# Designed miniproteins, single chains, continued (3), part 79

Each design is a single chain, and the fold is of that chain. pLDDT is the mean over its residues in the fold that is shown.

## One batch from the design tools (miniprotein)

Design m10745
Fold by ESMFold2-Fast:
Structure m10745 (fold): chain A 90 residues (1-90)
Amino acid sequence: EEEKKKELAEELHKEALDLLVEEMKKAGLSEEIIKTYEEAFKASGVDKEKFLELSDKLEELLKKEKEKAEEAVKRAQKKLEEKVKELLEK
């Protein structure tokens, strides 16, 4: 069942990224912020140095568009929670 857990984790990770990108686009965030979030998300758990570098860049960029980014992240989190619930209840 370890393989099934890895597959589920990879599916949820991809879906989380897709939802985050969609909500950021809907919020009108700049392409640079969206790309940096996507790269940071992909580096999460894989490349700690790159993740920290991208996190610093995001903090700088978010100072200009903080409210839009926070709304997009919250909406993406809610959609991901709904998806996780559907997968666990099925």
Scores: mean pLDDT 72

Design m10746
Fold by ESMFold2-Fast:
Structure m10746 (fold): chain A 61 residues (1-61)
Amino acid sequence: SDLLALAREGLRKAEELLAKGEPAGAATAFWHAQQLAEQAGDRELAERGREGYLRAAKLAA
């Protein structure tokens, strides 16, 4: 689905932002990916987004 494709792209972008040392941007991207994955009904992908968000948010604080 379009939502799944967008969620996967969002996770990829979030991981790239973390690798570049931009945790605040990564947290936003992980959060958006989680919301898209939840809308698409992909619980595993949503949990991955949520975990990424929490890790990135801690680094940004």
Scores: mean pLDDT 87

Design m10747
Fold by ESMFold2-Fast:
Structure m10747 (fold): chain A 93 residues (1-93)
Amino acid sequence: SELEERVRELIEELAELVQEMAERADFEAQVELSLILIQLGIAKILLEKGNVEEALETAREAARRAAELAERLGLHEAAERLRELAEELEELL
């Protein structure tokens, strides 16, 4: 499905951004980023099982949390991209 492929691409881009944030994060931020990565892993599993709506909702929540953390860490470009990804996920709902 074209929708499933697009959702997969968005989840993968989110995971890459979160992993990049984790490389320079302190311990507290690394814990929060690890939880966000777990949420993205759950979204991917939901997508593979055909639960597209739940995958979108889970990925959108993860993107929103990551954007808030990026802002707190002073990563303004990452925060903006994460907000854009969250909006794209919401448009697909």
Scores: mean pLDDT 87

Design m10748
Fold by ESMFold2-Fast:
Structure m10748 (fold): chain A 79 residues (1-79)
Amino acid sequence: MDKELLEELKEALERAVEAAEALRGASAEELEADPAVREAAERAEELGLKLKETGSEEQIEEAHKAAGEAQARIAEALA
């Protein structure tokens, strides 16, 4: 279950990044208002919270790294 949860989190993060990259050069407000970006981000947050409660220390660490990479890629799309 926790392995599947981590994979779902990584998929949700990748979808959020792809949606943000499609909006390259958009304002932060436009990015946050996009339904695909919002849904993917909300899903990733829900999955991250579940993983934090049930996941192993290694899985939580991996999730943090994946989230950090996704945030960096989204920040680059906003630049």
Scores: mean pLDDT 73

Design m10749
Fold by ESMFold2-Fast:
Structure m10749 (fold): chain A 68 residues (1-68)
Amino acid sequence: SAPYVKNPKSKQASLQTAARLHEIGADITETTEFKNLTDEQREKIVEEERRAAEQLKEDLAKAGFETV
């Protein structure tokens, strides 16, 4: 929750990291192991990964906002 200020290059790197985590979450849904889980188990894993990605995105967004 502390203010974090980054230059434009750092902000781009942070956004790329957030996008990568979101892609990792999507990739797990294509594994055979994941597909063999019950619907409830699959939804729980997907939701957890999505939440983690959203938390990082929110943190990076705050870090990307600069005050003059």
Scores: mean pLDDT 56

Design m10750
Fold by ESMFold2-Fast:
Formats: structure tokens, C-alpha cells, sequence
Structure m10750 (fold): chain A 64 residues (1-64)
């Protein structure tokens, strides 16, 4: 069903968000002077994935 597809997409997007947040944490530990900017960009990407995941969950719920 479309609801099942949207739930699966939401789960995949949430997993991507978690991966980007972990990557940002790794950059926070880096001695590279550009690392803080990279970490911030990665957190912004993670937030976009989280919001998109929420959207797909809402769409799945509306189809149930």
C-alpha cells in the first residue's frame, strides 16, 4: 500500500538523518579548522531529512 511505502521512506530518511548527525559529531572532534563549518552543514542536512521523514509519516498516517 502507499501508506506502507511512505512509512518505509520515512524510516530510511530518519536513518539518513542519524548518519549525518553522527558524521557531524565526528567533525566536531576534528583538528581541521574547517571542521566546525562542515559539522554545521551536516547538522542542517540531518534536520532536513528529519523534517522530510516527519512529512512522510504524516502522509502515511493520513492514508491509514
Amino acid sequence: SMAETYRKIAEELQKKAEEYRKLAEAFDQSPNPLAPEVAQRLREIAEKYEKLAEKYKEMADSLA
Scores: mean pLDDT 87

Design m10751
Fold by ESMFold2-Fast:
Structure m10751 (fold): chain A 82 residues (1-82)
Amino acid sequence: SSEILSGVITSVDVDLESVTGTVTVKLFDKNGNDQGTVTLTVTGEKDGLLLLSGEFNGYSVGTSISKSDLKVGSKTGISASK
C-alpha cells in the first residue's frame, strides 16, 4: 500500500560501530496528514546507507538512510507493504 509516503525522524538510538539500534519516525500521507509514529530497527548497512525496517498498523515499513541524515528532523521516504 502507498498510503505512507514520507517520514520525519523524531528520535535516534543507533550505534554506528555495531550497526544496531532504532529510529523513531513520524509518518505522513501524501496530503501531509499525520499518521502516527513508528519505531524502525536497523537491519543492516549497504553502500553507505543504513537499512531500517519495522511494522505500522499491519504494514511492513522500511527505509534506507545515509549516516549524515541520521538525525532528528531529517526527512526520509517510507515504503509500506501489507
Scores: mean pLDDT 82

Design m10752
Fold by ESMFold2-Fast:
Structure m10752 (fold): chain A 98 residues (1-98)
Amino acid sequence: MEKEEEEKLLEEERKLIEEAGEAAIREGEDKEKVEEAKKILLEWMEKVRAGEELPDTEEEKKKLEEAMKIFLRGMLAIFRERGDEESAALVERTLALG
């Protein structure tokens, strides 16, 4: 991938995380919890990009899982708002499994 294309994808992912975070706040999540979850996800994405190992402790895995659940709830709200019932149903099933 070209460097500019890679940077564009990272920017699009950051925007998606921001939009999902705002949606989670609208759905009743604490702003402080959403900001912490955003930080955890962004730091994890940077580590993956750098070729670093996946979270290796149960504590780190749990924090990442909780952060992902917050953003999945935000994505669910966005998909419902857009009338994307298929994507909303997929996110609901993902949340029900964890």
Scores: mean pLDDT 75

Design m10753
Fold by ESMFold2-Fast:
Structure m10753 (fold): chain A 86 residues (1-86)
Amino acid sequence: SEELEKAYKAGFEAGREMTRLGARASGDQGLQAMVEGAKLAQKKIDEATTSPESAKAATDGMGRGGYEAARELGVEDSPGALPGPI
């Protein structure tokens, strides 16, 4: 549905941005930017989440977005080899 697609996209963009901020984080300014980016990403996900189904879609999107950005940047995410367990 449109709600699930919107939630997924919001999560996807948040995951990509978080991964890029993390990869570029150096010194205290970089870490502060990463923390602020995480808070903004969470707010966007919360705003896009209207149901448990949209919450799951946003989480799935965030995993996918983070994974793709990590591969583009040559970095790995903390949770393991591949985000998006079945």
Scores: mean pLDDT 69

Design m10754
Fold by ESMFold2-Fast:
Structure m10754 (fold): chain A 81 residues (1-81)
Amino acid sequence: MRLTSEDFDVELAEKQVKEFLENKDRELTEEERKSAEETIKKYENNKEVLGQILRLIAKALLEKDWEKAEKEIKELLEKQK
């Protein structure tokens, strides 16, 4: 992976989660759609909560089903304390 430090990787994931949630109503570019598909593939079997959140957000961007994604994200965050 291009990212090497764990602390940097976690912070990057949190920033991406925030960015996707704030931009949920924006038009998806073809590049953003491709990035969402790649994110789903990368994190499909990831057990870490941040990876699961990124996967759910990517699915919501493609399907435009933000209610389902927000519910699942909140449940994942709640399970983490």
Scores: mean pLDDT 63

Design m10755
Fold by ESMFold2-Fast:
Structure m10755 (fold): chain A 95 residues (1-95)
Amino acid sequence: MLEEIKKLIIEGKFKEAIELLSKQKNPSVEEIAVMIEAIATLIDNELEKDVVEEASKVLSKVDKKKLEEAYKIVKEKGLHPEETLEKAMELIEKA
């Protein structure tokens, strides 16, 4: 499932990637991290606000410890401004 989600994100098929993640009863930390990175990229580029909102709602329902671990992975990669990652987490928590 991780490789399929990554492929859909690379192809710009965000809604399909979100649907695949939402169908998983117990998504992995790596699958959650890939989705957080996708949201952060969309926020940085001011793109696809509806997609960001939908993904945030799906991520709000995942295990909190896995979400926190995934966030640490994304933060450690240093590919996004801290402000962008904080905004992504706020959207997930408010969803």
Scores: mean pLDDT 81

Design m10756
Fold by ESMFold2-Fast:
Structure m10756 (fold): chain A 106 residues (1-106)
Amino acid sequence: GASLRVEVLEVKVEGDKLKVKVRITNTGDQPITRLEVEVVDEDGRVLASARLDKPIAPGETVEVELEGDVSDLPPGKHRLVVFARGIAADGTEVSAVSEPVEVEVP
């Protein structure tokens, strides 16, 4: 069946800019033909997003760099998660979420 894994490799805040590097693995037995990746805060706000329209074969990984803005977040520590939503070759929808990461907003 369709299956994904999402790992946060790097996260940094530089002023109002958020940069996140994510590894996404197709852990299923079907190609993933479309992939949407979102970085969300504890309130469910989407801080960064990316879309990939290149197929990811079973067992393959892709690294995605996302850039966003944290200017609307209050200063201090924030908990972020990364959601990946994919569509398999047969039209099956699949999703995965990373472990939470903490960032400090200046």
Scores: mean pLDDT 85

Design m10757
Fold by ESMFold2-Fast:
Structure m10757 (fold): chain A 90 residues (1-90)
Amino acid sequence: SPEQQRLLEEIGKIVREAREIAQEGFKLDPTNRLVIEAEVEATMMEMRYTVLRQMLQRGRPVSLSELTSARETANRVLEYVRRAYQQLLG
C-alpha cells in the first residue's frame, strides 16, 4: 500500500543516516568501542530494513504496526549512533 511504502521509505532514510554517522565515527577512531558498537547497531538495523523491503517486494504481508515498530527502532538506533559520535568528539 502507499502507507507501507511511505513507512518503508522513512525507515530507509533513517538507516542511511545512521550508517553515514557510524562510518564518520569509523574514520575518526576505528578501534574505539563506541564506534564499533555504533557500527554493529547500524548494520543490524540495515539488515532488518532489508528483510522488510524484501518481504514487501515479494508480496509477503507486513502490517502497518510492524513497519511503525521498525521505524521506532530505527529512530532509537539513530539516536544511539548520534550519541556515540558526539561522545567521541567530546
Scores: mean pLDDT 89

Design m10758
Fold by ESMFold2-Fast:
Structure m10758 (fold): chain A 80 residues (1-80)
Amino acid sequence: SKENIEEQAKLAADWLKSNGVSGKEAAEVVERMLKDIEATANDESLSEALRTLAVSMLNASEVDEETTKELLEKLKELLS
C-alpha cells in the first residue's frame, strides 16, 4: 500500500542520514524513487529499489566497499 511504501521510505531516509548521507540528499533520492515506483510499480520492488539507492548514495559518499556492504545488509534488515 502507499502508506506502507511511505513508511519504508521514511525508515530508509532516516537510516541513510544516520550513516553519513545528508538529510536533504536522502529525502530527495527517496522521493524520486517513490515517484518512479508509483509510475512503474511492476518493474521492481520498493525494498530492492531503496537498497539500490542506498548503495549508490554510499558510493557517492566515497565509503569503502567493506563498509558499504555492511551498511547494505543493515538496510536490508530494516526494510524486511
Scores: mean pLDDT 55

Design m10759
Fold by ESMFold2-Fast:
Structure m10759 (fold): chain A 68 residues (1-68)
Amino acid sequence: SPQQRRLQELLERAREILVELDKKGMTELATELAVRIGELRERLDAGEPLSTVIARLEQLIKEAEKRL
């Protein structure tokens, strides 16, 4: 589905951002982002709509990118 593809793209982008943050020594931000992504995965498993999880993940990625 388009939503499943979007989720996968966002998770791949989040992985790239986490690697970049680690390379730059931004350990606190990397840890915060990883925890928040984990929380969104738990919410998805608990039955939260894919559209809601995608929107929250997009905001997390945008905020992390602003600090790169």
Scores: mean pLDDT 87

Design m10760
Fold by ESMFold2-Fast:
Structure m10760 (fold): chain A 69 residues (1-69)
Amino acid sequence: SSDAEHVEKLREEGERITKRMTEEAKKMLEEGESEEKVIERLAEKLSRELGLDPETARALAEKIVKKAK
């Protein structure tokens, strides 16, 4: 079914974006950016790239930054 294929593609895209964001977070932290600034930058990117609301984007960004540490 088209719905199943669409959901699968969205999950794969989400995983690729999350992996890239985790790598970006690691680099920002290694470059000496504060955890709070990294969270803010990732939340903005996630909201823009995945169309997430600001609250959901921030929650995901916090999880990514914690994983990146």
Scores: mean pLDDT 77

Design m10761
Fold by ESMFold2-Fast:
Structure m10761 (fold): chain A 114 residues (1-114)
Amino acid sequence: SSLLKFIEKLEEMLDEALESGEARDILLVGAAVTTLEMYIYVEIKIAEKNNAPQEKIELLREILDLASEAAQLVGEALRAYRDDKDLERARALLQRAREVLRRIREKAEELEKL
C-alpha cells in the first residue's frame, strides 16, 4: 500500500527528528504530516462521491483526525524548540506525535482489510 509506505517513511522521519532535535528535521516532519492530511482529505471526498462503504469513510475520517493531531503536536514541538528553546517540551511533543503515527498505522492497516 502506498499509504502504509508513506506512513512508514513519516515514522522514520519523526525518529530522525527525535534523534537530531534539529528545527529543520521537525519542520520536514510537519510538512510530511500536512501532506498526509491533504491526501486523506481527498480520499474521503472521493469515497463520499462514489458512495463507498460507511466503514471505509469512518476509518478515513479517524485517520484524518489523527493526522491533524500529529500535525498540531509537531507544530507545537517546532515552536517549543525554535521560539522557546524548550528542548524537553519539544521532545515530549514529538514522542506524543510518534504515538499518534502508530495509531494512524493501525487504522491504515484496518483500511487495507476493507
Scores: mean pLDDT 89

Design m10762
Fold by ESMFold2-Fast:
Structure m10762 (fold): chain A 91 residues (1-91)
Amino acid sequence: SEVQRSIEEERKIVIEGIKKIKEDAIKNKDEETVKKADELIEAIENADAEYADVAEEKANFLIEKGYTKYFEEVEEKLRKRREERAEERRK
C-alpha cells in the first residue's frame, strides 16, 4: 500500500507540472502544446499498458517546445518527496 500511495503522489506531482505547461501554452496561444499536454495528463490518469511509451513521446514533444523548466521542477519535487519518504523510514 505504501508503494501504491507513493506512485499516486508522484502521478499527482507530474500532472500538476504538466498543467503548468498547459497554462503557459494557453497564454502563448500554442494550441498544439495544449493538446499534447491534455493527452499526456489523460495517459497518466488512465495508467494504460502503453503508458510509458505514450508519456515519453508526449513529454519529449513538450521538452522540444521549450517547456523543459517545468519537467526540471517536477523532477526536483519528485526527488524531494522520495528523500522525505526515505527519512521517514529511517526514523
Scores: mean pLDDT 68

Design m10763
Fold by ESMFold2-Fast:
Structure m10763 (fold): chain A 89 residues (1-89)
Amino acid sequence: IDEIIKEVLAELEKKYSEKVEKLEKENKEEELKELGKEATKEFLERVKEKLKERNLELTPEQQLVMEILEAVLAGDFARAEALKAEGLA
């Protein structure tokens, strides 16, 4: 699973890093937030697809991380914060 997450993160960093750097230099905070949502959505989709393809199940901790990311993508930061607190307990 760590290999899948690392692979997907590397793919997304390569795809989005130049756009993120440009938007940060231009102080385009709203566009940067939108790009972050797109990257998070693509990350979740790619990880889920690779897990299904390789017939792997997430650990409870990894499932929690995916739920936090889905909450952030939905704009539900209160839920994301609550899930983070649960994961630390």
Scores: mean pLDDT 71

Design m10764
Fold by ESMFold2-Fast:
Structure m10764 (fold): chain A 85 residues (1-85)
Amino acid sequence: MREQLLLEAEAALYLMGAYIYIKAAEKALEKGNKEEAKEYLEKAEEYIEKMRKIAEQITDEEEREQVLKQIEELEKEVKELKEKL
């Protein structure tokens, strides 16, 4: 239980990290700075990959499914922003 709660907390922290960099990339694109946006999207992808590794360690099916759904939503946002590069 305690170990699984820590994995869920780590997934939430990595979710926040990915989201912050996605928003930073969006702002960089609004300013026409494609190079900065690319760097932020690469950082967002690093956090998404960390979330995926945490999801593999979650033994609760419902919690794992929620984290995987969050990963899919983040990957979709990153893909949409990359298409603007």
Scores: mean pLDDT 84

Design m10765
Fold by ESMFold2-Fast:
Structure m10765 (fold): chain A 63 residues (1-63)
Amino acid sequence: METYTFTGLTPAQAAAVAVMIANMYGAEVRVEGDEDNLTVTGKSPKGTITGRAEGDTLTVTIE
């Protein structure tokens, strides 16, 4: 499991980055939650990618 944290993003920028990462891995994207607590999940052959946007922070976990 690897975790990457990005700070200094607006919630909209964090959501856009999370969707872009999922698309790069060719994953089917599932988006859940509200603008304040957005979670983007994608399954790829390499593992499950979860992007979580909270305030100005984006956390990306690969399992």
Scores: mean pLDDT 71

Design m10766
Fold by ESMFold2-Fast:
Structure m10766 (fold): chain A 78 residues (1-78)
Amino acid sequence: SDAEIIAGLRSTDRAVLLAALREISRYSDSVPMALLIAGQHDPEVRAAVVAGLREQTDAVASAAVRREALALAREMAA
């Protein structure tokens, strides 16, 4: 669910965060590419995004999920 994905993206648990990054990377919008760029120096983030892209669907992220993912991508890129 959207609430579970948002909770995962906000998690301080590394495994939970990586699972949420994999899940959001299954969406067909630009969020997975932003996360891949932001995580280019973090091999765990890159692996999670790549795993999600292999399972990509036609689904698009809700506005709330997209907002959280882009906020995380901006933080990681800083």
Scores: mean pLDDT 77

Design m10767
Fold by ESMFold2-Fast:
Order: sequence, then C-alpha cells, then structure tokens
Structure m10767 (fold): chain A 65 residues (1-65)
Amino acid sequence: SQELEAAERLEGLGFGYMLEGKYLEAGQAFKQAGEIYESLGKLDLAAKAYLLAGDAYQKAGLFEE
C-alpha cells in the first residue's frame, strides 16, 4: 500500500538523518513510521520504529543522563 511505502521511506529518512547527526529529525521520522505501521496493524514493525525514535531522541538530548 502507499501507506506502507511511506512508512518504509520514513525509516530510510530516519537512518539518513542518524548518519548526518540530525537526531531530532531522525526521531520524528521514525515516530511517524511507527504511527503508520501501528495504523496498519504491523505491531512488530511499529515497536521497532518507536524504539529507533527513542534512541534518536536520546541522542538529541531529549532524555536525562
């Protein structure tokens, strides 16, 4: 579906942002991918995307030490 393709592109963008050190943008992209996967009932893919978003947000300094 177009929605699944959008989620896959958002994951790719998230990894690209991680390589560039753009951790806030990476977290946002992974979160959006997770939301799309969740809406499609792909709960395993959604969970992985949300974990990637959490890792990116931590690297962006949005979580305490």
Scores: mean pLDDT 87

Design m10768
Fold by ESMFold2-Fast:
Structure m10768 (fold): chain A 76 residues (1-76)
Amino acid sequence: SEEDIVEKYVNEARRDFQIAVESGRARDEGALTATRYVGKVAKETTFENTEKASRKVAEIMRDALAEYERRQAALA
């Protein structure tokens, strides 16, 4: 189903953002990662489901960048 496609790519985005945070590259790679996964949803689902995925991926990116910044602050 389209819901399964959205869930699949949102979960893959979440894993990639976790790796980016842990590797110290969340700032450099975040926007590209978000664009990649939203693009995959857009190719396989409706506009409505693409917008839903876009919102979820944006939230994941925001949380990942916040965690990255907190980790950088702790090292100062």
Scores: mean pLDDT 86

Design m10769
Fold by ESMFold2-Fast:
Structure m10769 (fold): chain A 98 residues (1-98)
Amino acid sequence: MTKAITYAGLAVRYAEKAAELAKKAGNTEAYKQAKKAAIYSRTGMFELQMGDVEGALASLEKGVEYAKEAAKVGDEETTKQANLAVEYNKKAIEELKK
């Protein structure tokens, strides 16, 4: 559980950084997708803290989806942070599927 929560928290940080960079670049679509990734990753983290593994899986999977969309439409710096959010959400999901 603790390792999955840590990975979800890292996904939140990277998605928030992607949103910050997208906003600074004026990329509204990348900002919107990255912000959604941060919200769902954070929801998954809180669900894990409450012991709701099934809810967390659904939230973290949405976090992966939105982070991937941010990476597709972002500039190089935004895409790098969004891809890290994808990686850490996936690591959190893999810890829960053990």
Scores: mean pLDDT 89

Design m10770
Fold by ESMFold2-Fast:
Structure m10770 (fold): chain A 84 residues (1-84)
Amino acid sequence: GMDAEEALRLANEAIELVEKENKPTEGARLGREAVELAMRALEDPSDVLRAVGAALAGIGAATLAYLKGRKEGDEEAVRIAGEA
């Protein structure tokens, strides 16, 4: 469904923000939004596999943002990523 597809798109953007653009706070925010949207998509049983994939990608983005935030002293990235 639309929510699962959008969640996966946000998760992929979050990963790029952390890894390629060195923006762990922005990546953490998008990763969290991806997880929240993926969790909403799980309410539709026809889209569970895509929603699970999007949630895992979002969690991965948030984890990367957390680790980078800790290394660089970005306390906001650590806080936001911890909420995902």
Scores: mean pLDDT 78

Design m10771
Fold by ESMFold2-Fast:
Structure m10771 (fold): chain A 83 residues (1-83)
Amino acid sequence: KKKEEALKKIKEIAEKIRPYLTPEGQALVDEALKSKDVKEAIDKLAEAVRKTFGSGAGRAMRESLETLVGDDSLRKKLEEKAK
């Protein structure tokens, strides 16, 4: 159940970012949408952003998606302690 909800959220993000990606990035988004594994979907989306906007943007996308499907509360508490 929780993994299905995470995949649905990733699919929504993939669809939303698709118009901002290159054709190469869009192909990777299609692979992410076909994935049944949350980690695979995150990896494909991060790679799509990386190919379009560079390594820094791909890294940021991966971190954001991992936070979304992982412990979001823990991530926010860590950022609250960091200035």
Scores: mean pLDDT 73

Design m10772
Fold by ESMFold2-Fast:
Structure m10772 (fold): chain A 56 residues (1-56)
Amino acid sequence: SLEEVQKESDATVAKARENARRAEETGSPLEAEMARGVEDLARAVANTVIALEKKK
């Protein structure tokens, strides 16, 4: 389960990073900022889940 969480979190972060890159290419500063925010949030959520699992 921890390995699955790490794998899924890495995939989510990679997807968010790709979305941020594409938003930047479309020339939309707002969309790029939103996509970067999603990337940061996805990583924060993943780190929180991993930390909670390790406390068991």
Scores: mean pLDDT 75

Design m10773
Fold by ESMFold2-Fast:
Structure m10773 (fold): chain A 95 residues (1-95)
Amino acid sequence: MKEEFLKKAKEEAEKVKEKAEELGLEVPEAVGAVYFLARVYYINRDYEKVKEILEKYPAVGKSVEELTEEDLRELDEKVKPVAEEIVKEYEEYLK
């Protein structure tokens, strides 16, 4: 992994939480984690994983500035059942 890219992806994931707060929403850590993982899969050239994540969570393809309240609500709803698995995978990339 490129350390600079991982740092930027992590910062973008944190900005997702800030964007949600601006829109009056509270989102779980898993929402930021999914946003991070989509970018990690892309840099690793795991295009099948990128396709899978974008099909399930299309909003992660948007920049943080382009995220709408509807996008964030949908992400929150869809990540809740798998939040533990997503956060665990995210944490493995930060080791």
Scores: mean pLDDT 77

Design m10774
Fold by ESMFold2-Fast:
Structure m10774 (fold): chain A 110 residues (1-110)
Amino acid sequence: LTDEEIAEIARKAGYNASPEEIRLSKEDEAAYLALMVMKSKFNMPADASPEEIIITALEAEGVASRAEVRAMLRAGLTPLEFYALLIKHRNPDVNAPSILERLARARERA
């Protein structure tokens, strides 16, 4: 999907897509959808940044502190990886070894 198409779909759905949200959609449509799901679930402002959405979601669910989430973002974790963490936290039986390995690596580098 193009940035214009995604922005138009977001507007029709009542979401205010930021340039950063549109940029993420070019790399991974699943990441954009994960971000929108988190934004909706936590009743965030329309202009909330991807970082604010992720930090608020993980803090609210008790997955990680705000400082830890910021460190993981700087280490290059994606919105989809953060969303996978939320799913795993609520469903411990879900196997996500690749995500856990990427997190361990990111935390070691942070």
Scores: mean pLDDT 65

Design m10775
Fold by ESMFold2-Fast:
Structure m10775 (fold): chain A 100 residues (1-100)
Amino acid sequence: MPTVEELIDELEKLLIDKKLSFEEILEIISKVMSQSTNGTVKAMLLEGAAVLKEALEKGLSMEEAIRKMSEKWKELAKTLSEEDQKALAEAIKKMIELVK
């Protein structure tokens, strides 16, 4: 099984390669959040979305903003319990499936 960090890296590449808009990325995050029962994972997904929004509002490119979001999720993932890391991995896998 890939690590959470490897899954986040795969999602980052797919989001950049597919050239998704901010609205499309938020829709994917919102859909996955609505399907999760893990409050910690929901909070982390929201924090990443906030970083994406802030980066774009500061005039960064979509590619740079996506990288900042991914970096924030990798940082937060390192602080999680093993159970919450597995829940995050499932959430990231669902986002990857939606982007394909």
Scores: mean pLDDT 85

Design m10776
Fold by ESMFold2-Fast:
Structure m10776 (fold): chain A 88 residues (1-88)
Amino acid sequence: MGSRSEVVSSEEWVLPEEEVRKRFEELKAELDELAKKHGLPTQSASGEYDGERLETHFVQLSETTWLQVTARLRGGEGVLTVSTWRRV
C-alpha cells in the first residue's frame, strides 16, 4: 500500500454547523447508495480534538482512487469538504 496520495479535486463550503451536519448526512447517504449499486468499499471515521469534531466518509472508486466527504464542526460553525484523491 502506497503512503503517498494526491488530491485530484476538492471543494469546500463554510456553513453553520446544522447545515454542514445535514449536507454531510445527505452526501453520505448518496455515496452509500452509489457504493451499494456498484459493489464499492466504504469506510467512515470520526473524532474530536480541541473542541473540533471531525466526521469523514470514503468510497473507493478504483484500486487507486477515493471519494471523501468530511465535516469539521467547531463553535456552531462548520466546514464541509468533498475531495477526490488518488494514490501515486
Scores: mean pLDDT 81

Design m10777
Fold by ESMFold2-Fast:
Structure m10777 (fold): chain A 88 residues (1-88)
Amino acid sequence: NPAVERLRQLVLDAIDMAFDGASEEEIKEWLLKQGLSEELAELLARHAVALAEGKALEFLKEFSDEELNEAGRQMYEQMKQLVEEELE
């Protein structure tokens, strides 16, 4: 499903943006430009920022890019079921 794969990439990109210091509003605006609905863009931006803010600064440098991407993948899998139910 191309929509699901696109959403997966957008979720991972949103999380990466949040970990790079982007605000919830910046991520939401970017997701809207990618063609997501306002409701989904707001939800994903909020979740990405919440996930990034949950990391302790002292531990962030000890995490690999792979571990940070796995956190994004976990968030995507949680959202995937909702998106699939909306599309099916």
Scores: mean pLDDT 66

Design m10778
Fold by ESMFold2-Fast:
Structure m10778 (fold): chain A 66 residues (1-66)
Amino acid sequence: DEERRRALEEMYRYAKAAAQTLLDAGESPEVARAFALWAAREAGRARGIPEEEADRVAQEAFDEVL
């Protein structure tokens, strides 16, 4: 589904930006990861994306910025 794909891509970019911002601010990787997970879960909830899927997207985004 095109709409679902776009939602997942937007969640990825949002989580990536959040994690990068915290890492650039000198926060620990643990804090940055936790915030990325929270951000993706919240965005996914609004779009009907399961938490498990949101967590996967957030982890991929976090790994990209490490």
Scores: mean pLDDT 82

